# Designed miniproteins, single chains, continued (2): the designs that were tried, part 66

Each design is a single chain, and the fold is of that chain. pLDDT is the mean over its residues in the fold that is shown.

## One batch from the design tools (miniprotein)

Design m6274
Fold by ESMFold2-Fast:
Structure m6274 (fold): chain A 113 residues (1-113)
Amino acid sequence: EDEAFSEAYRAIVENTPDAPEALARLVKYLVRQQWDLREAARAAGNDSLIARFDETKGRFTVTATVNGQEVTVDIEIEDGEHTATVTSDNPEAVEAIKKAIDEVNEELKKRRE
């Protein structure tokens, strides 16, 4: 739902995570919401929205401050899986986000079985 995506953006602005685990949970939440929106569009036969997801690769960026260090997460869909490019001097945040992306991809794959 469009509202669910707006709520996720609002959560980023109002609740900037200050810990690697909090940011990882937020990233997993946003990935799930995008997946649910894409599946809802597909079920509704909304070809225009599906074409937009395909054209943009579902790309979005999350920027947050974790333990005083900036973390930027660039997420896109490649071959049906979400990929993340994490830019930060915080190795704990990088590791937590990469693990979160692997976990959510496995979760979403199981939902289609």
Scores: mean pLDDT 72

Design m6275
Fold by ESMFold2-Fast:
Structure m6275 (fold): chain A 55 residues (1-55)
Amino acid sequence: MEERARAAVEALRSPDPVIRRNAMHDLRISEAEMEAILAMSDEEQIAAIKEILAR
């Protein structure tokens, strides 16, 4: 779970818009949810993604 969460956070933080869009689709999150996650601290981002992956 940790490794997948970290990889997902890195993809969402990617400068490549295609990588970011694909990561959002894979996680089934909205643009607003992505923006909210990216505004969090690094630890909170990982925790939020772990929760999403556990759904």
Scores: mean pLDDT 78

Design m6276
Fold by ESMFold2-Fast:
Structure m6276 (fold): chain A 87 residues (1-87)
Amino acid sequence: SLEEAAKQLVARLLALSHQAEVIKNDESLSKEEKIKKLEELKEEVKRLRAEFFAANPDAPERVRAGVEAFTESVLEKIEEIIKEIEE
């Protein structure tokens, strides 16, 4: 169902958001390696968003807006982590 698909997407996006924090705090990784992994996470977030819309082309506007807002919040969080590491 659309509800189950949206719930699964949110769970995956939350897991990626958590993984970004793990990468940020991983003392075994260089600054360059952290940035590379975080950029890869941004691409994964975008891929999951694109796959959700492709699988649910008739999703109501409210669901589409919610997915866009949530994915943007995750992307913004990852981008802020990248900026913090670059300093």
Scores: mean pLDDT 88

Design m6277
Fold by ESMFold2-Fast:
Structure m6277 (fold): chain A 90 residues (1-90)
Amino acid sequence: SKKVEEMKKKFNEITKLLSKIFDELRKHYPPELVAEFRRLAAEALIKINEYIKKGDEEKAKQVIRDFANKLKELAPELQELVDEILKVVD
């Protein structure tokens, strides 16, 4: 369906933005903080996949928004890249 294709496109854009964020984190942040970001990303990915499997688009979007907001709290200097994720979800 068109909605599933749109959601997959949004997910691909989000994963590319996350890749850029993790590249910046690896260069400039302590290993402990990078490990915390990896943990949060892993937890979010598991929940997103569960909700997609159940057909719950709204819950999948909510998990993405919650993760993005937590990322902004931990790394405020990455706000611009994180805001791009929030724009893609909406």
Scores: mean pLDDT 77

Design m6278
Fold by ESMFold2-Fast:
Structure m6278 (fold): chain A 83 residues (1-83)
Amino acid sequence: DLEKKLKEQEKKVEELIKNIPNMTTQQLVDEVKKMLKEGYSIPLLNRFLRAVPKEHAQALLETLKKEGADRISLETVERVIER
């Protein structure tokens, strides 16, 4: 069920955002890779990316480029780096 999948993904993103202060750069990279592989929507992925501290943003940008992520997600992380 698509609606159930979307609600579960939204809950996971909310939980991840709350846990960002306790996560390493590598853990954030692994979560982004998982979100891309599991087909998270661009708006939902970007909600997570906007919450990431600047210190982790460069590694996430490199991960997104390597995984072939969309331009909107790349631009979101670039804006985090430029803060």
Scores: mean pLDDT 83

Design m6279
Fold by ESMFold2-Fast:
Formats: sequence, C-alpha cells, structure tokens
Structure m6279 (fold): chain A 85 residues (1-85)
Amino acid sequence: MKEEEEKAIEELRKILERLKELLEKLKSEELSLEEKEEIVEEAEKLVEEARKIEKEFPSPEVKKLTLEIEIEAGMIKIVYGVSKI
C-alpha cells in the first residue's frame, strides 16, 4: 500500500509536469486552432487520470497534487479561451 502510494505520487508529479509543458506550448502563437484544441483535450484526459489515482489513494499529498493538476488544466482552458479572442 505505501509503496503503491509512492508510485501514485510519482505518476501525479509526471502528470503535473506534462500539464506545465502543455501550458507553455499553448502560449506559443505558432500553434493552429486544431493543435490548441488537442492540447485542451489531452489536459482533460490527464485530469481524469489524476482523479482516478486520487480515488484509489486519497492521501493528503495525493489530494494536494490532484488539486495542483486541476489548477494547471484550468489555466490551459483559460489561455485557450483567451487565444480565441
């Protein structure tokens, strides 16, 4: 259980880092609208994966990482929305 929780925390950290990379890529003016939509879709899938991990291992650290993941994905959606204006 503790070793599996440590793996869950590691996976959540990888998801968070991927979302940060997606956010930086989305800020690039070189992306097409289709590519920006793909980034948003990937971010939503990553949030769903993080929520599944949280349900299996609902520790305080897992909950904190899942919240940080949801915040990053929310920022991706905000930046995408602004990029349409």
Scores: mean pLDDT 82

Design m6280
Fold by ESMFold2-Fast:
Structure m6280 (fold): chain A 101 residues (1-101)
Amino acid sequence: MGKARVLRGATPAEIAELQKKGYKITPVSVEEAEKLIAEIREKGRLVSTRERPADPAKGAPRLTEEVYELLDDEDKEIVVALTQRADGSWAAVRAEKKIEK
């Protein structure tokens, strides 16, 4: 059984936290990230949603998080994160970690 998290509006600090928790971070295109999100939403069961309001003092945008359970996947945790820079450009990453390790 796998777990997937979808983050929109993630900060660089939140990506750094994933690295500290043992996730392997891979840069992906925004198009690839959106395809992964669509697949997660179709195959996974939504278990929770969370929103964090924008924090202008820290330059942090509003964050939306969706957590899915992947019933027919391997024992892995996947995070797909989308970040927007001040110039309006988007960046995306895929983070992966084995569950039970």
Scores: mean pLDDT 76

Design m6281
Fold by ESMFold2-Fast:
Structure m6281 (fold): chain A 85 residues (1-85)
Amino acid sequence: MLSELEALLGVTMVAAAVLVTSSRKEGDERLAEAARRVMDAALAHEDDLEKVEELHEALLEALKLYNAGNYEEAIRLLEEAVRRA
């Protein structure tokens, strides 16, 4: 079985990939780029459960904002999460 950290990292990467794919199909390259930066940050902190958890929570919130059509707030949230990591 994967460790708790490996499982969380995996779910985080999947969430980011979903956001990248969805935003690209809608033409939101800025949002796709912000989500990719979160993926890079999660990989850079792959041994830090707290940092990966913070990035995962930011991705879930960004997905809610994206579904609501609030792309600018989603981008800002992801950029702040990466900056704090």
Scores: mean pLDDT 78

Design m6282
Fold by ESMFold2-Fast:
Structure m6282 (fold): chain A 82 residues (1-82)
Amino acid sequence: MAVVTITLAVGLDAPEAELAAAGAAVEAAIAATPGVVAAGTVAATPTALTVRVVFASMEDARAGAARLAALPYVASVSVAAA
């Protein structure tokens, strides 16, 4: 099992429309990504949201991380074995 941590460059101080757009883009990308077991927002600050995506395998997590890193609003992506 592996975890991909995504940090978005939009947080609680962002306009609701921008926050909704960032959330929708990440949710759509996660839904299109194979091997996802669970996903959710784990931290929210005025300037950033942190989303954790759990994958069944490290291989799926690495492929997923590459796709997620290409999304608008994404500031950083990291992959860790769980």
Scores: mean pLDDT 80

Design m6283
Fold by ESMFold2-Fast:
Structure m6283 (fold): chain A 66 residues (1-66)
Amino acid sequence: MEEKKELVREAAERLYRDNLLAGWSQEDAERFARAGAKIVGKNLGLSEEDVQEAAEEGIRRAREKA
């Protein structure tokens, strides 16, 4: 379970960072990160709640490293 959540966190962190580096706004980078994390989480069979929590954690990690 935690391993699957970590994959969602990593996906959100990477998507947020990569979209910011590509020149997208913070708002758009968040939208893209959440959308991508939702796809990953759904494919892993995670609940909507777990996906949302993990995605927000991933985005937070990316912001802390900026």
Scores: mean pLDDT 83

Design m6284
Fold by ESMFold2-Fast:
Structure m6284 (fold): chain A 102 residues (1-102)
Amino acid sequence: SGEKYLEEGIKAYKQGDLEKAKEYFKKSIELLKDSKSVKDLRLRAKALFYLGTVSIDMGDLEEAKEAIKELEKVADELEKQGDHIGASLAYISISVLKLALS
């Protein structure tokens, strides 16, 4: 499941295995990409934030920028679904990633 890959990615990231973390976050995003449920959008936003973070840590600025663009789309969809809290958390995540790239 997308949630399981997100959890495994966070575990790998916490252990300093950036390459493995990145692979798991990408797998999580791929499994969640077609779902517009609030639950799956929130999980995909979280996976995109971590993908952006690990990409910055690895110096992969292009992948970090792509993660930000996808996260902006997810934030917009969360607003459309009426999930103001989920959208707000996604916008905070976008701001954190953009600040890290400035």
Scores: mean pLDDT 91

Design m6285
Fold by ESMFold2-Fast:
Structure m6285 (fold): chain A 81 residues (1-81)
Amino acid sequence: MEAAEGELVAYTFSGPLKSEEEFKEARKRMQEVGAAYGFTVSYSFNLAGPKSARFEEFVEEVEKIAKEALENLKVTKTLLP
């Protein structure tokens, strides 16, 4: 528990957009998933939150959605101090 205090993790999903419509649909679906998990999703497919199992589950659901909207999806994980 204490080892995870103050640990933040950021995920960035990047790649060429398949279409503007796919992006709009993906964003709506990501916001719905974020609401279900209690996390906020940014406009640019960037996620930041506490290093936790719940956040990792949220990231997995968002990655599935991002794969549908972005070609050659690249996922970057950064541990924040």
Scores: mean pLDDT 70

Design m6286
Fold by ESMFold2-Fast:
Structure m6286 (fold): chain A 74 residues (1-74)
Amino acid sequence: MKYTLRSAAEEAIRRAEELGVSLEDEELWIEHAREIFDQLVDSVKSLLEGSPDLETQIRQLAKLIQTVALALLE
């Protein structure tokens, strides 16, 4: 599956609606970003030689997805 920030944000909104979770829930965004990152790491393992600071990358991805999702809801 290909991910863009918009498609990731739309998927997170759909997931939040299914679970009845607030879009302001940081855990929702972090878990969603972690799932996407885990899937992407397997696909791009050959391109990523020992990515340091994986947790920071996941948190940055979560923040970007949340920002796009909130913009889509305007």
Scores: mean pLDDT 63

Design m6287
Fold by ESMFold2-Fast:
Structure m6287 (fold): chain A 92 residues (1-92)
Amino acid sequence: MLSDEELKKKQAEIEKRIIEAARKGPEEAVRAAKEALEEEYELRKPLGDEKEKEEAEKKLKEKLKELEEALRNKGPLPQEIVDAVAEYEARL
């Protein structure tokens, strides 16, 4: 289990990567967001009870499926990803 300080530091690094990827284009932004979701899940994996872990894993799988489908179909990005990138940029 990471300390709160280590978790915050890693989260800041993830946010920076998403912002940098978003500047390269929407496909890169979605890829960075997918990697961020997987990395955040791994950071939180040892937290909570077994039921919380199962719920978090289910939500992660559903979100990853959405991102993969958006990338595969070259359709519009999920609005939540666009909003998350904009929020990260606004915080800088």
Scores: mean pLDDT 60

Design m6288
Fold by ESMFold2-Fast:
Structure m6288 (fold): chain A 82 residues (1-82)
Amino acid sequence: SIEAFLEKARAAAATASPELRERAEKVGREIAKLYLEGKVEEAEKLWQDFVEELRAAGLSDEEIKAAVAAAIVAAYETLKKA
């Protein structure tokens, strides 16, 4: 279920540093906003650029996974309340 997926995503997000989690949540909210505005290509580019920025900054695969999880959770919560 989506709820089970989100529970796992929240657990993964909790492994990110507070600074990384807050940054990822902000990006997730912006991605959701772009989707709500019908700007699908801009949303996809922001998502890709975010992951590439984290990798370029030297984050591990596990840190990137945690940040991605935080962004997904924030995006979902934003879409759910729209």
Scores: mean pLDDT 86

Design m6289
Fold by ESMFold2-Fast:
Structure m6289 (fold): chain A 58 residues (1-58)
Amino acid sequence: AAPLGPPAGNPDASLTDEDVLARTRRVADALGLPPARQAAILAQVRDGLAAIAARQAA
């Protein structure tokens, strides 16, 4: 049976880490954030994705 719950932190089957980062970058650019702020946000997102991947590797 397909899960019907709210987002559980699992990546959508069609989404990759690269897709998430690309979307985040587009949103930050659309908001007119300076490059330093964009870099900080992308680093935070990348760190979160790495933590999720580490959990799956265990």
Scores: mean pLDDT 72

Design m6290
Fold by ESMFold2-Fast:
Structure m6290 (fold): chain A 85 residues (1-85)
Amino acid sequence: EEEELRKEIEEIRKEAERQGNDTALKYVDKAYEALERGDLETSRAYIEAAKAVLDGDTNKAIAYVLRAIGLELDKELERRRKELE
């Protein structure tokens, strides 16, 4: 489903650009960065956050941003734990 997610990210990017919504564009960029790392789950969370920003749903946007940050933090914590072993 990587190609489908990439197409969705591009569609949301175009919408954010059309609206001049810098916050949504920031989360689109983070979604693309996660996708390029092969992190599909984090990418999906960021794109859902961007969509929520564009819809004016602040609570939903915050929830998805926190989800994406949590996913990234879990991966960083696992990496650091392995460095101590």
Scores: mean pLDDT 81

Design m6291
Fold by ESMFold2-Fast:
Structure m6291 (fold): chain A 92 residues (1-92)
Amino acid sequence: KLEELEARKKALEAERQALDSEYQTRMANTDDPEEKAKLEAEYAARKAQIDAELRSVDNEIEWLKFQEELAARKKKIDDYISKLQKEIDALN
């Protein structure tokens, strides 16, 4: 459902912002080069996961909207066909 996907997107965006804030704070409080390298790697990995999930959710939202548009267009076409059939019946 579109509403559930929109809510998930908002939650992922919030998680992304929290990750950025946490990374900045931890990097500022760490003087050990080895620990900094570990934090950078963990940040990059988690960022990539969240970004991938955001792309997946965006794709699902777009696909769902496309399917709804196709269904609406089909109903409109069916209505036109019905109207044309009545006009043909009036001629014969």
Scores: mean pLDDT 86

Design m6292
Fold by ESMFold2-Fast:
Structure m6292 (fold): chain A 55 residues (1-55)
Amino acid sequence: TLVTAPALRPLSPEEIAEFMERAGLLEEAEGIRRGDPAGTAAAHRAYAAAQRAAA
């Protein structure tokens, strides 16, 4: 594990989908698994915002 910067690494669609499922956003998780690039980008931004809010 590297502790060099607070920036988030690029996430895989599977990681984002798993996060969305745990948050109860099942429809968004399915959209990501279908391979929708726009949905993946929006979900990635939501995931990053949630991590910042939790910090």
Scores: mean pLDDT 64

Design m6293
Fold by ESMFold2-Fast:
Structure m6293 (fold): chain A 90 residues (1-90)
Amino acid sequence: SAAAAAELQRKLEEAQKLLDKFLQENKDLFDQIKAKMDEISDRINAENPNADDNTLLELTKKILEENPEYKEAYDWMIKKLEEFKQLALE
């Protein structure tokens, strides 16, 4: 229905505003996490040039498990993104 679609759109817009604010307020932290993830990804790609995307993802997870400081920050980021996603869907 049009009314249900309008309500869903409003919830998505509010969730997006909260997400945008969270990303903006934590921009430096997200930029640091991204830079570290890019560094890890580049090393894995250099060591495993013939690996497919699934293999690269599993190797990245393994390296994150071996680097608990970055894994903790990454897990926190993913948890917050999932919380905002759930707000948009509920």
Scores: mean pLDDT 72

Design m6294
Fold by ESMFold2-Fast:
Structure m6294 (fold): chain A 90 residues (1-90)
Amino acid sequence: SPFHEAIKEFLKELDKLAEEYPDNKELQKLVKELKKIAEEMLKNGLTPEHLMEISDKVLKYSEKLSEEVREKVEKIVSNFIERIDEIKEK
């Protein structure tokens, strides 16, 4: 489904970001949490609650990340949300 492809792309972007900053402990934790939500969406379907949980995790970790890393996380998340909204509009 288009939703599955969007979620898989999100997972791929998260993995790439984690590989770019292997020693960033807080980023590694955030990526792990976001990947758990993404895997849940793949298994049980995407809900508005999953999108809210992603936003909550990003907000929680934002103060622990450098501006550069924060901007990269926010871009990945915003791109994912945009893709989901485009699929919904269909």
Scores: mean pLDDT 86

Design m6295
Fold by ESMFold2-Fast:
Structure m6295 (fold): chain A 61 residues (1-61)
Amino acid sequence: DLAQVTAMSEAGKAAYDALRAGNREEARKLAEQIGKQSGLSQEQIDTVLRVAERAVAEAAA
């Protein structure tokens, strides 16, 4: 479902930006808000957060 892929990308970007700013709680809230509004499951939201956290860890410190 293309709409779900787009929603996951948007949620991931929002979470990534918040994590880069040091706001881990805000990253979780944004991913859940965007994900829930787009019809993502909790498992998909958890996956988005995990991917965003890994991306931040792999980025230059």
Scores: mean pLDDT 79

Design m6296
Fold by ESMFold2-Fast:
Structure m6296 (fold): chain A 84 residues (1-84)
Amino acid sequence: EELKKLQEEIEKLKERIDKIKNYVFSVALQIERARREGREEEAEKLLNQAIEDFVKKYGISKEEFLEMIEKYRPEAEAYLDALE
């Protein structure tokens, strides 16, 4: 019974991780698109807002969020390149 409860907690953590990954990727796409469209100020505003929202919503540090954005940036760039 305790093992089943731990398995349910692990499953919830996996769902949380997937939601975080999807959110970070979405933000990376929005930032990269804004930069490609010449909206540099909007891209910086999006990044700063996402940092604040992410830290507040998920309790993850600014440094950890920036590391995640950096990891997803090449994937976001490749996705947008494939659409062009």
Scores: mean pLDDT 79

Design m6297
Fold by ESMFold2-Fast:
Structure m6297 (fold): chain A 93 residues (1-93)
Amino acid sequence: SLEEIEKLLKELLEKLKKSPGVSEEELEKFEELIKKFLEAVRNKDYKEAYENLQKILLLLEELYEKGKLSEEEFEEMKKLLEEAQKLIEEMEN
């Protein structure tokens, strides 16, 4: 479950790196939030994990609203975050 979560967030980061509208500064913000999220999951700090996951989603929505991501790119990336959330919910139970 943790390995699956790490794989999903790696895939998200690779998609962001391939997106021409995403700046290096924006990518660094995602890397920091993803690092904090994964550290929280490893520590079983699910409250911090959900908070950082929400921050990642909000940053992703901001990029989409600014026209830096296509609708298809945004929906694919959002789906990865939704799958990560589902896996955390399964780990809590």
Scores: mean pLDDT 86

Design m6298
Fold by ESMFold2-Fast:
Structure m6298 (fold): chain A 64 residues (1-64)
Amino acid sequence: DKEKQIEAIAKGLVDSGLSEELARLLAELVVAGKQVEAVEAYALYKAGEPEEKVIERLKKVLEE
């Protein structure tokens, strides 16, 4: 079940300090097989990119 996999990954990321929206989007990309895009977005977030911009980027990648 993809939804259960997304929820499990997102929960782990939230417990690590990420917001629910960012964590869920990263989890959705990982489950969709877009791990490289997820890692790049997370690296930008850690480098100080505003969370809103990272979220917009992730949403756009998911629409592909």
Scores: mean pLDDT 82

Design m6299
Fold by ESMFold2-Fast:
Structure m6299 (fold): chain A 90 residues (1-90)
Amino acid sequence: AVMSVEQLTEELAQLKQQLEADPQLKEEIQAEFPKLKDPRNLLLALYAKQHKIDLGSAPSLVDGKQLAKRVSRHVGLSVKTVNDAVDKVL
């Protein structure tokens, strides 16, 4: 499925509000993705979980660059576009 930049940005904004409103959800995402310490990467990790994106055989070892590549492939947008959308939301 092809997603627009505007739709991706809106969905990321909604997930950011969800993470800020729910400290338990934030802790659960941090526990599942121990290599992701940056708030940008935690937001993308929540997006990936909500869309059931395949993060490979070892999701707990996924870094931010690998996560952005998987999201990019799923939404049909470049890695730069995905990162720019996250930056606009944060």
Scores: mean pLDDT 80

Design m6300
Fold by ESMFold2-Fast:
Structure m6300 (fold): chain A 62 residues (1-62)
Amino acid sequence: MEKSLVEKYREAILNNDKEGYIEVLKEWYKEIQKKTGYDPELERGLEAEIEYIKNDKPVPAR
C-alpha cells in the first residue's frame, strides 16, 4: 500500500529528513491549490516555510 502524506510527514520528522519534509509540504500545497485554485499568498507561505526549514529557523504558525 502506498504511503499517505501523513505517513511520509511522520517518517521525515522521525528521520530528521529536511528534503522529505519539504516534499510533503509541496504536495500538501498542490492538493490545496487543486481544491481552491491558484493562490500566490499560499505559494509565498510555502516558500517561506521551505527557507525556514533549510536555515533551521522557527516555522511561523499555520
Scores: mean pLDDT 70

Design m6301
Fold by ESMFold2-Fast:
Structure m6301 (fold): chain A 144 residues (1-144)
Amino acid sequence: MEERVQQLIELLREAARLAREAADLAQGLADDYLAKSQQYMKENEKLGQAYLGYARLLQEIAERLREIYRELQESIEALERDPEKGLELARERLERSLELMEEVLGLADALSYSSSSLVPADRRLVDLVRETYRLIREAYDVAR
């Protein structure tokens, strides 16, 4: 029981670290595209609207990843407080975190298909999102 709970806490801590890093990166990219949108709206409305669309998708990704980060942190705190009750709660929260990660993956894929040239920072975001999903999936399989 103890070794399994410890392994789950380690997976949750690493998943939470990556979810936060991905959220901070997505927010930084959203702020950059929002600034570009404001500039191009004065000179070329179509380009300004395209950058506004990218900024909104990145903001939505950042918001979902911050929600996932909170669910993972509250799962860690529950497991550390009461390992038996914490396992049931961590399982429910991991299931919800997987649903939110499927939405984030769909949004990240939409960014990849709409851009014929991803900025190197957008590729790093996709890699962080995929690795966060893998760790949440592994944590869920350990919690089952």
Scores: mean pLDDT 89

Design m6302
Fold by ESMFold2-Fast:
Structure m6302 (fold): chain A 89 residues (1-89)
Amino acid sequence: MIGQKMEEAKKRMSRELSDLLSSAPGLNGFSYGLAVNLAAGAVVAASEGDLETAQQLIDTLRKNLSSLIGEEHAERIAERTRRLAEEAA
């Protein structure tokens, strides 16, 4: 079921992004949740062959996090997410 895939992806993204998220200045519960939810969505979309949606979610992640935690940290999180999405495809 789609819901189970998303729950597993969120748990995985929390682990895979933990080093980048814990080092990000100004990270709070909102920006953490946003990063994990968008990254998980991108990986799930890529795993189902929907590369357009995966890329759109990664772009949204980078844009939104850039305003919250700065461009440098947002780009590192987006790049890690892109690699994980490519591995899932």
Scores: mean pLDDT 84

Design m6303
Fold by ESMFold2-Fast:
Structure m6303 (fold): chain A 117 residues (1-117)
Amino acid sequence: ATADAYAEGLRILMREAVRLVEADPETQARLDRVKAAANTPGARGFLHLVEAARLLKEGKKDEETIAHLTEFLRDVLGLPEEEARRIAKEALENSKDIDDFIETVAELVRRELERRA
């Protein structure tokens, strides 16, 4: 896949994570059961993304939010910790709301993947 395709995939995943955070209590309870069974990088990464989206919706841009985003980028894209953490921190520092954050992460990932190609 091209860097643009990965960026678009991330937009879709991040938007879905926001939807899960905004879901009803029954859906939240199902998600908690899935967390207990998550043992693949993709599943663990997506759950880290959901937790980061929850923290962002609460207005938190602290180390906990950075750590969850870093693990998401590492698990889903295989990015090294240093680059994943840099992207997470830069996106949090430069984003005003969740939609801006999604676009910023997607753009920073696109640029990082282009640099590596």
Scores: mean pLDDT 79

Design m6304
Fold by ESMFold2-Fast:
Structure m6304 (fold): chain A 57 residues (1-57)
Amino acid sequence: SDEETEASIAALRERMDALRQQLADKEGLSPAEVARAERELATMEEVLKDMEAFKKG
């Protein structure tokens, strides 16, 4: 269902936004935590691209 895919994309975007906000604030984050969050965000961006490509295909 396209609705399920759109809901999954919306949830992923919300989580990505939360991670971006955490990285922007940098409050209380160690360098290792920043690096982990950046890797997670990069992985989520790839998943988002794949999901958007699937929706168009």
Scores: mean pLDDT 80

Design m6305
Fold by ESMFold2-Fast:
Structure m6305 (fold): chain A 99 residues (1-99)
Amino acid sequence: SMVEKIIKELEEAVKLAKEILKNMKIEDPEVRERIEGMIRRIESFVRALSKKENPTKKDAEYVLSELKRLVEELERIDPKAAKPLREKVEEIEKMIKEL
């Protein structure tokens, strides 16, 4: 289904965010810890969504809104490094609009 494809894309976005963070140089350890916490929360939401019997458009929109906040935080540090995640978020948003 389209919802199953969206969940898979959200899982891939979490994986991409982890890779971006691993390769980013963040001088402030408190900033790094905050972003790591954001990624962990999003990963938990995606996992919950993947186990839900009847995931809704609103559920996917909520996870997307959290991913958008994450990409904005990454863009404030390094817009170039964050670009692949921004593009992935935009693709997922288009898929959700078609639900």
Scores: mean pLDDT 88

Design m6306
Fold by ESMFold2-Fast:
Structure m6306 (fold): chain A 90 residues (1-90)
Amino acid sequence: MEIDQAREKLKERLLKELKYTEEEANSIVDVFDKRLDFAGLTPEQKLAVLLMELGEDPELARLVMEYSAAKTLGDEEKLKEIKERIEKLK
């Protein structure tokens, strides 16, 4: 799967199913991409994992929504806590 196609698929899911704004969806994708980059995965593997996680884990989807809200409010402490919670789920 091409990286751009996987990114668009994830964004489409966030916009269509979770009703995020385009800016929020882009921020969420960027955060997850950077998080998985730390784990040493290829870009294709990172996006495949993200698509699977969002499909199977409603708690992860909720944390992604809370991250978007905290990002919009500029709450850096909350963003840090949410990132740690997402990491602990996997």
Scores: mean pLDDT 61

Design m6307
Fold by ESMFold2-Fast:
Structure m6307 (fold): chain A 77 residues (1-77)
Amino acid sequence: SAAREEARRLTDELSEAIRAGDFERAEALAPELGRALSRVSGVEATSLVMNVVAAGVDAGHGEHASRLALEILRVAE
């Protein structure tokens, strides 16, 4: 679906921003991803949020990525 494609695209863009250390861009993308995740299944949303956290942990930015994940989930509700 278009909603699932948008959520995946935003997850990839946010993960790239985190890996690059571009937290201004990551913080701007987080609410957009949260809104997109409100339109997909809970299983898909959980998987995509886990991908963001994993990207942050791998890049040495796990704490910042976890805080962004909580903000994403807050917006998705």
Scores: mean pLDDT 86

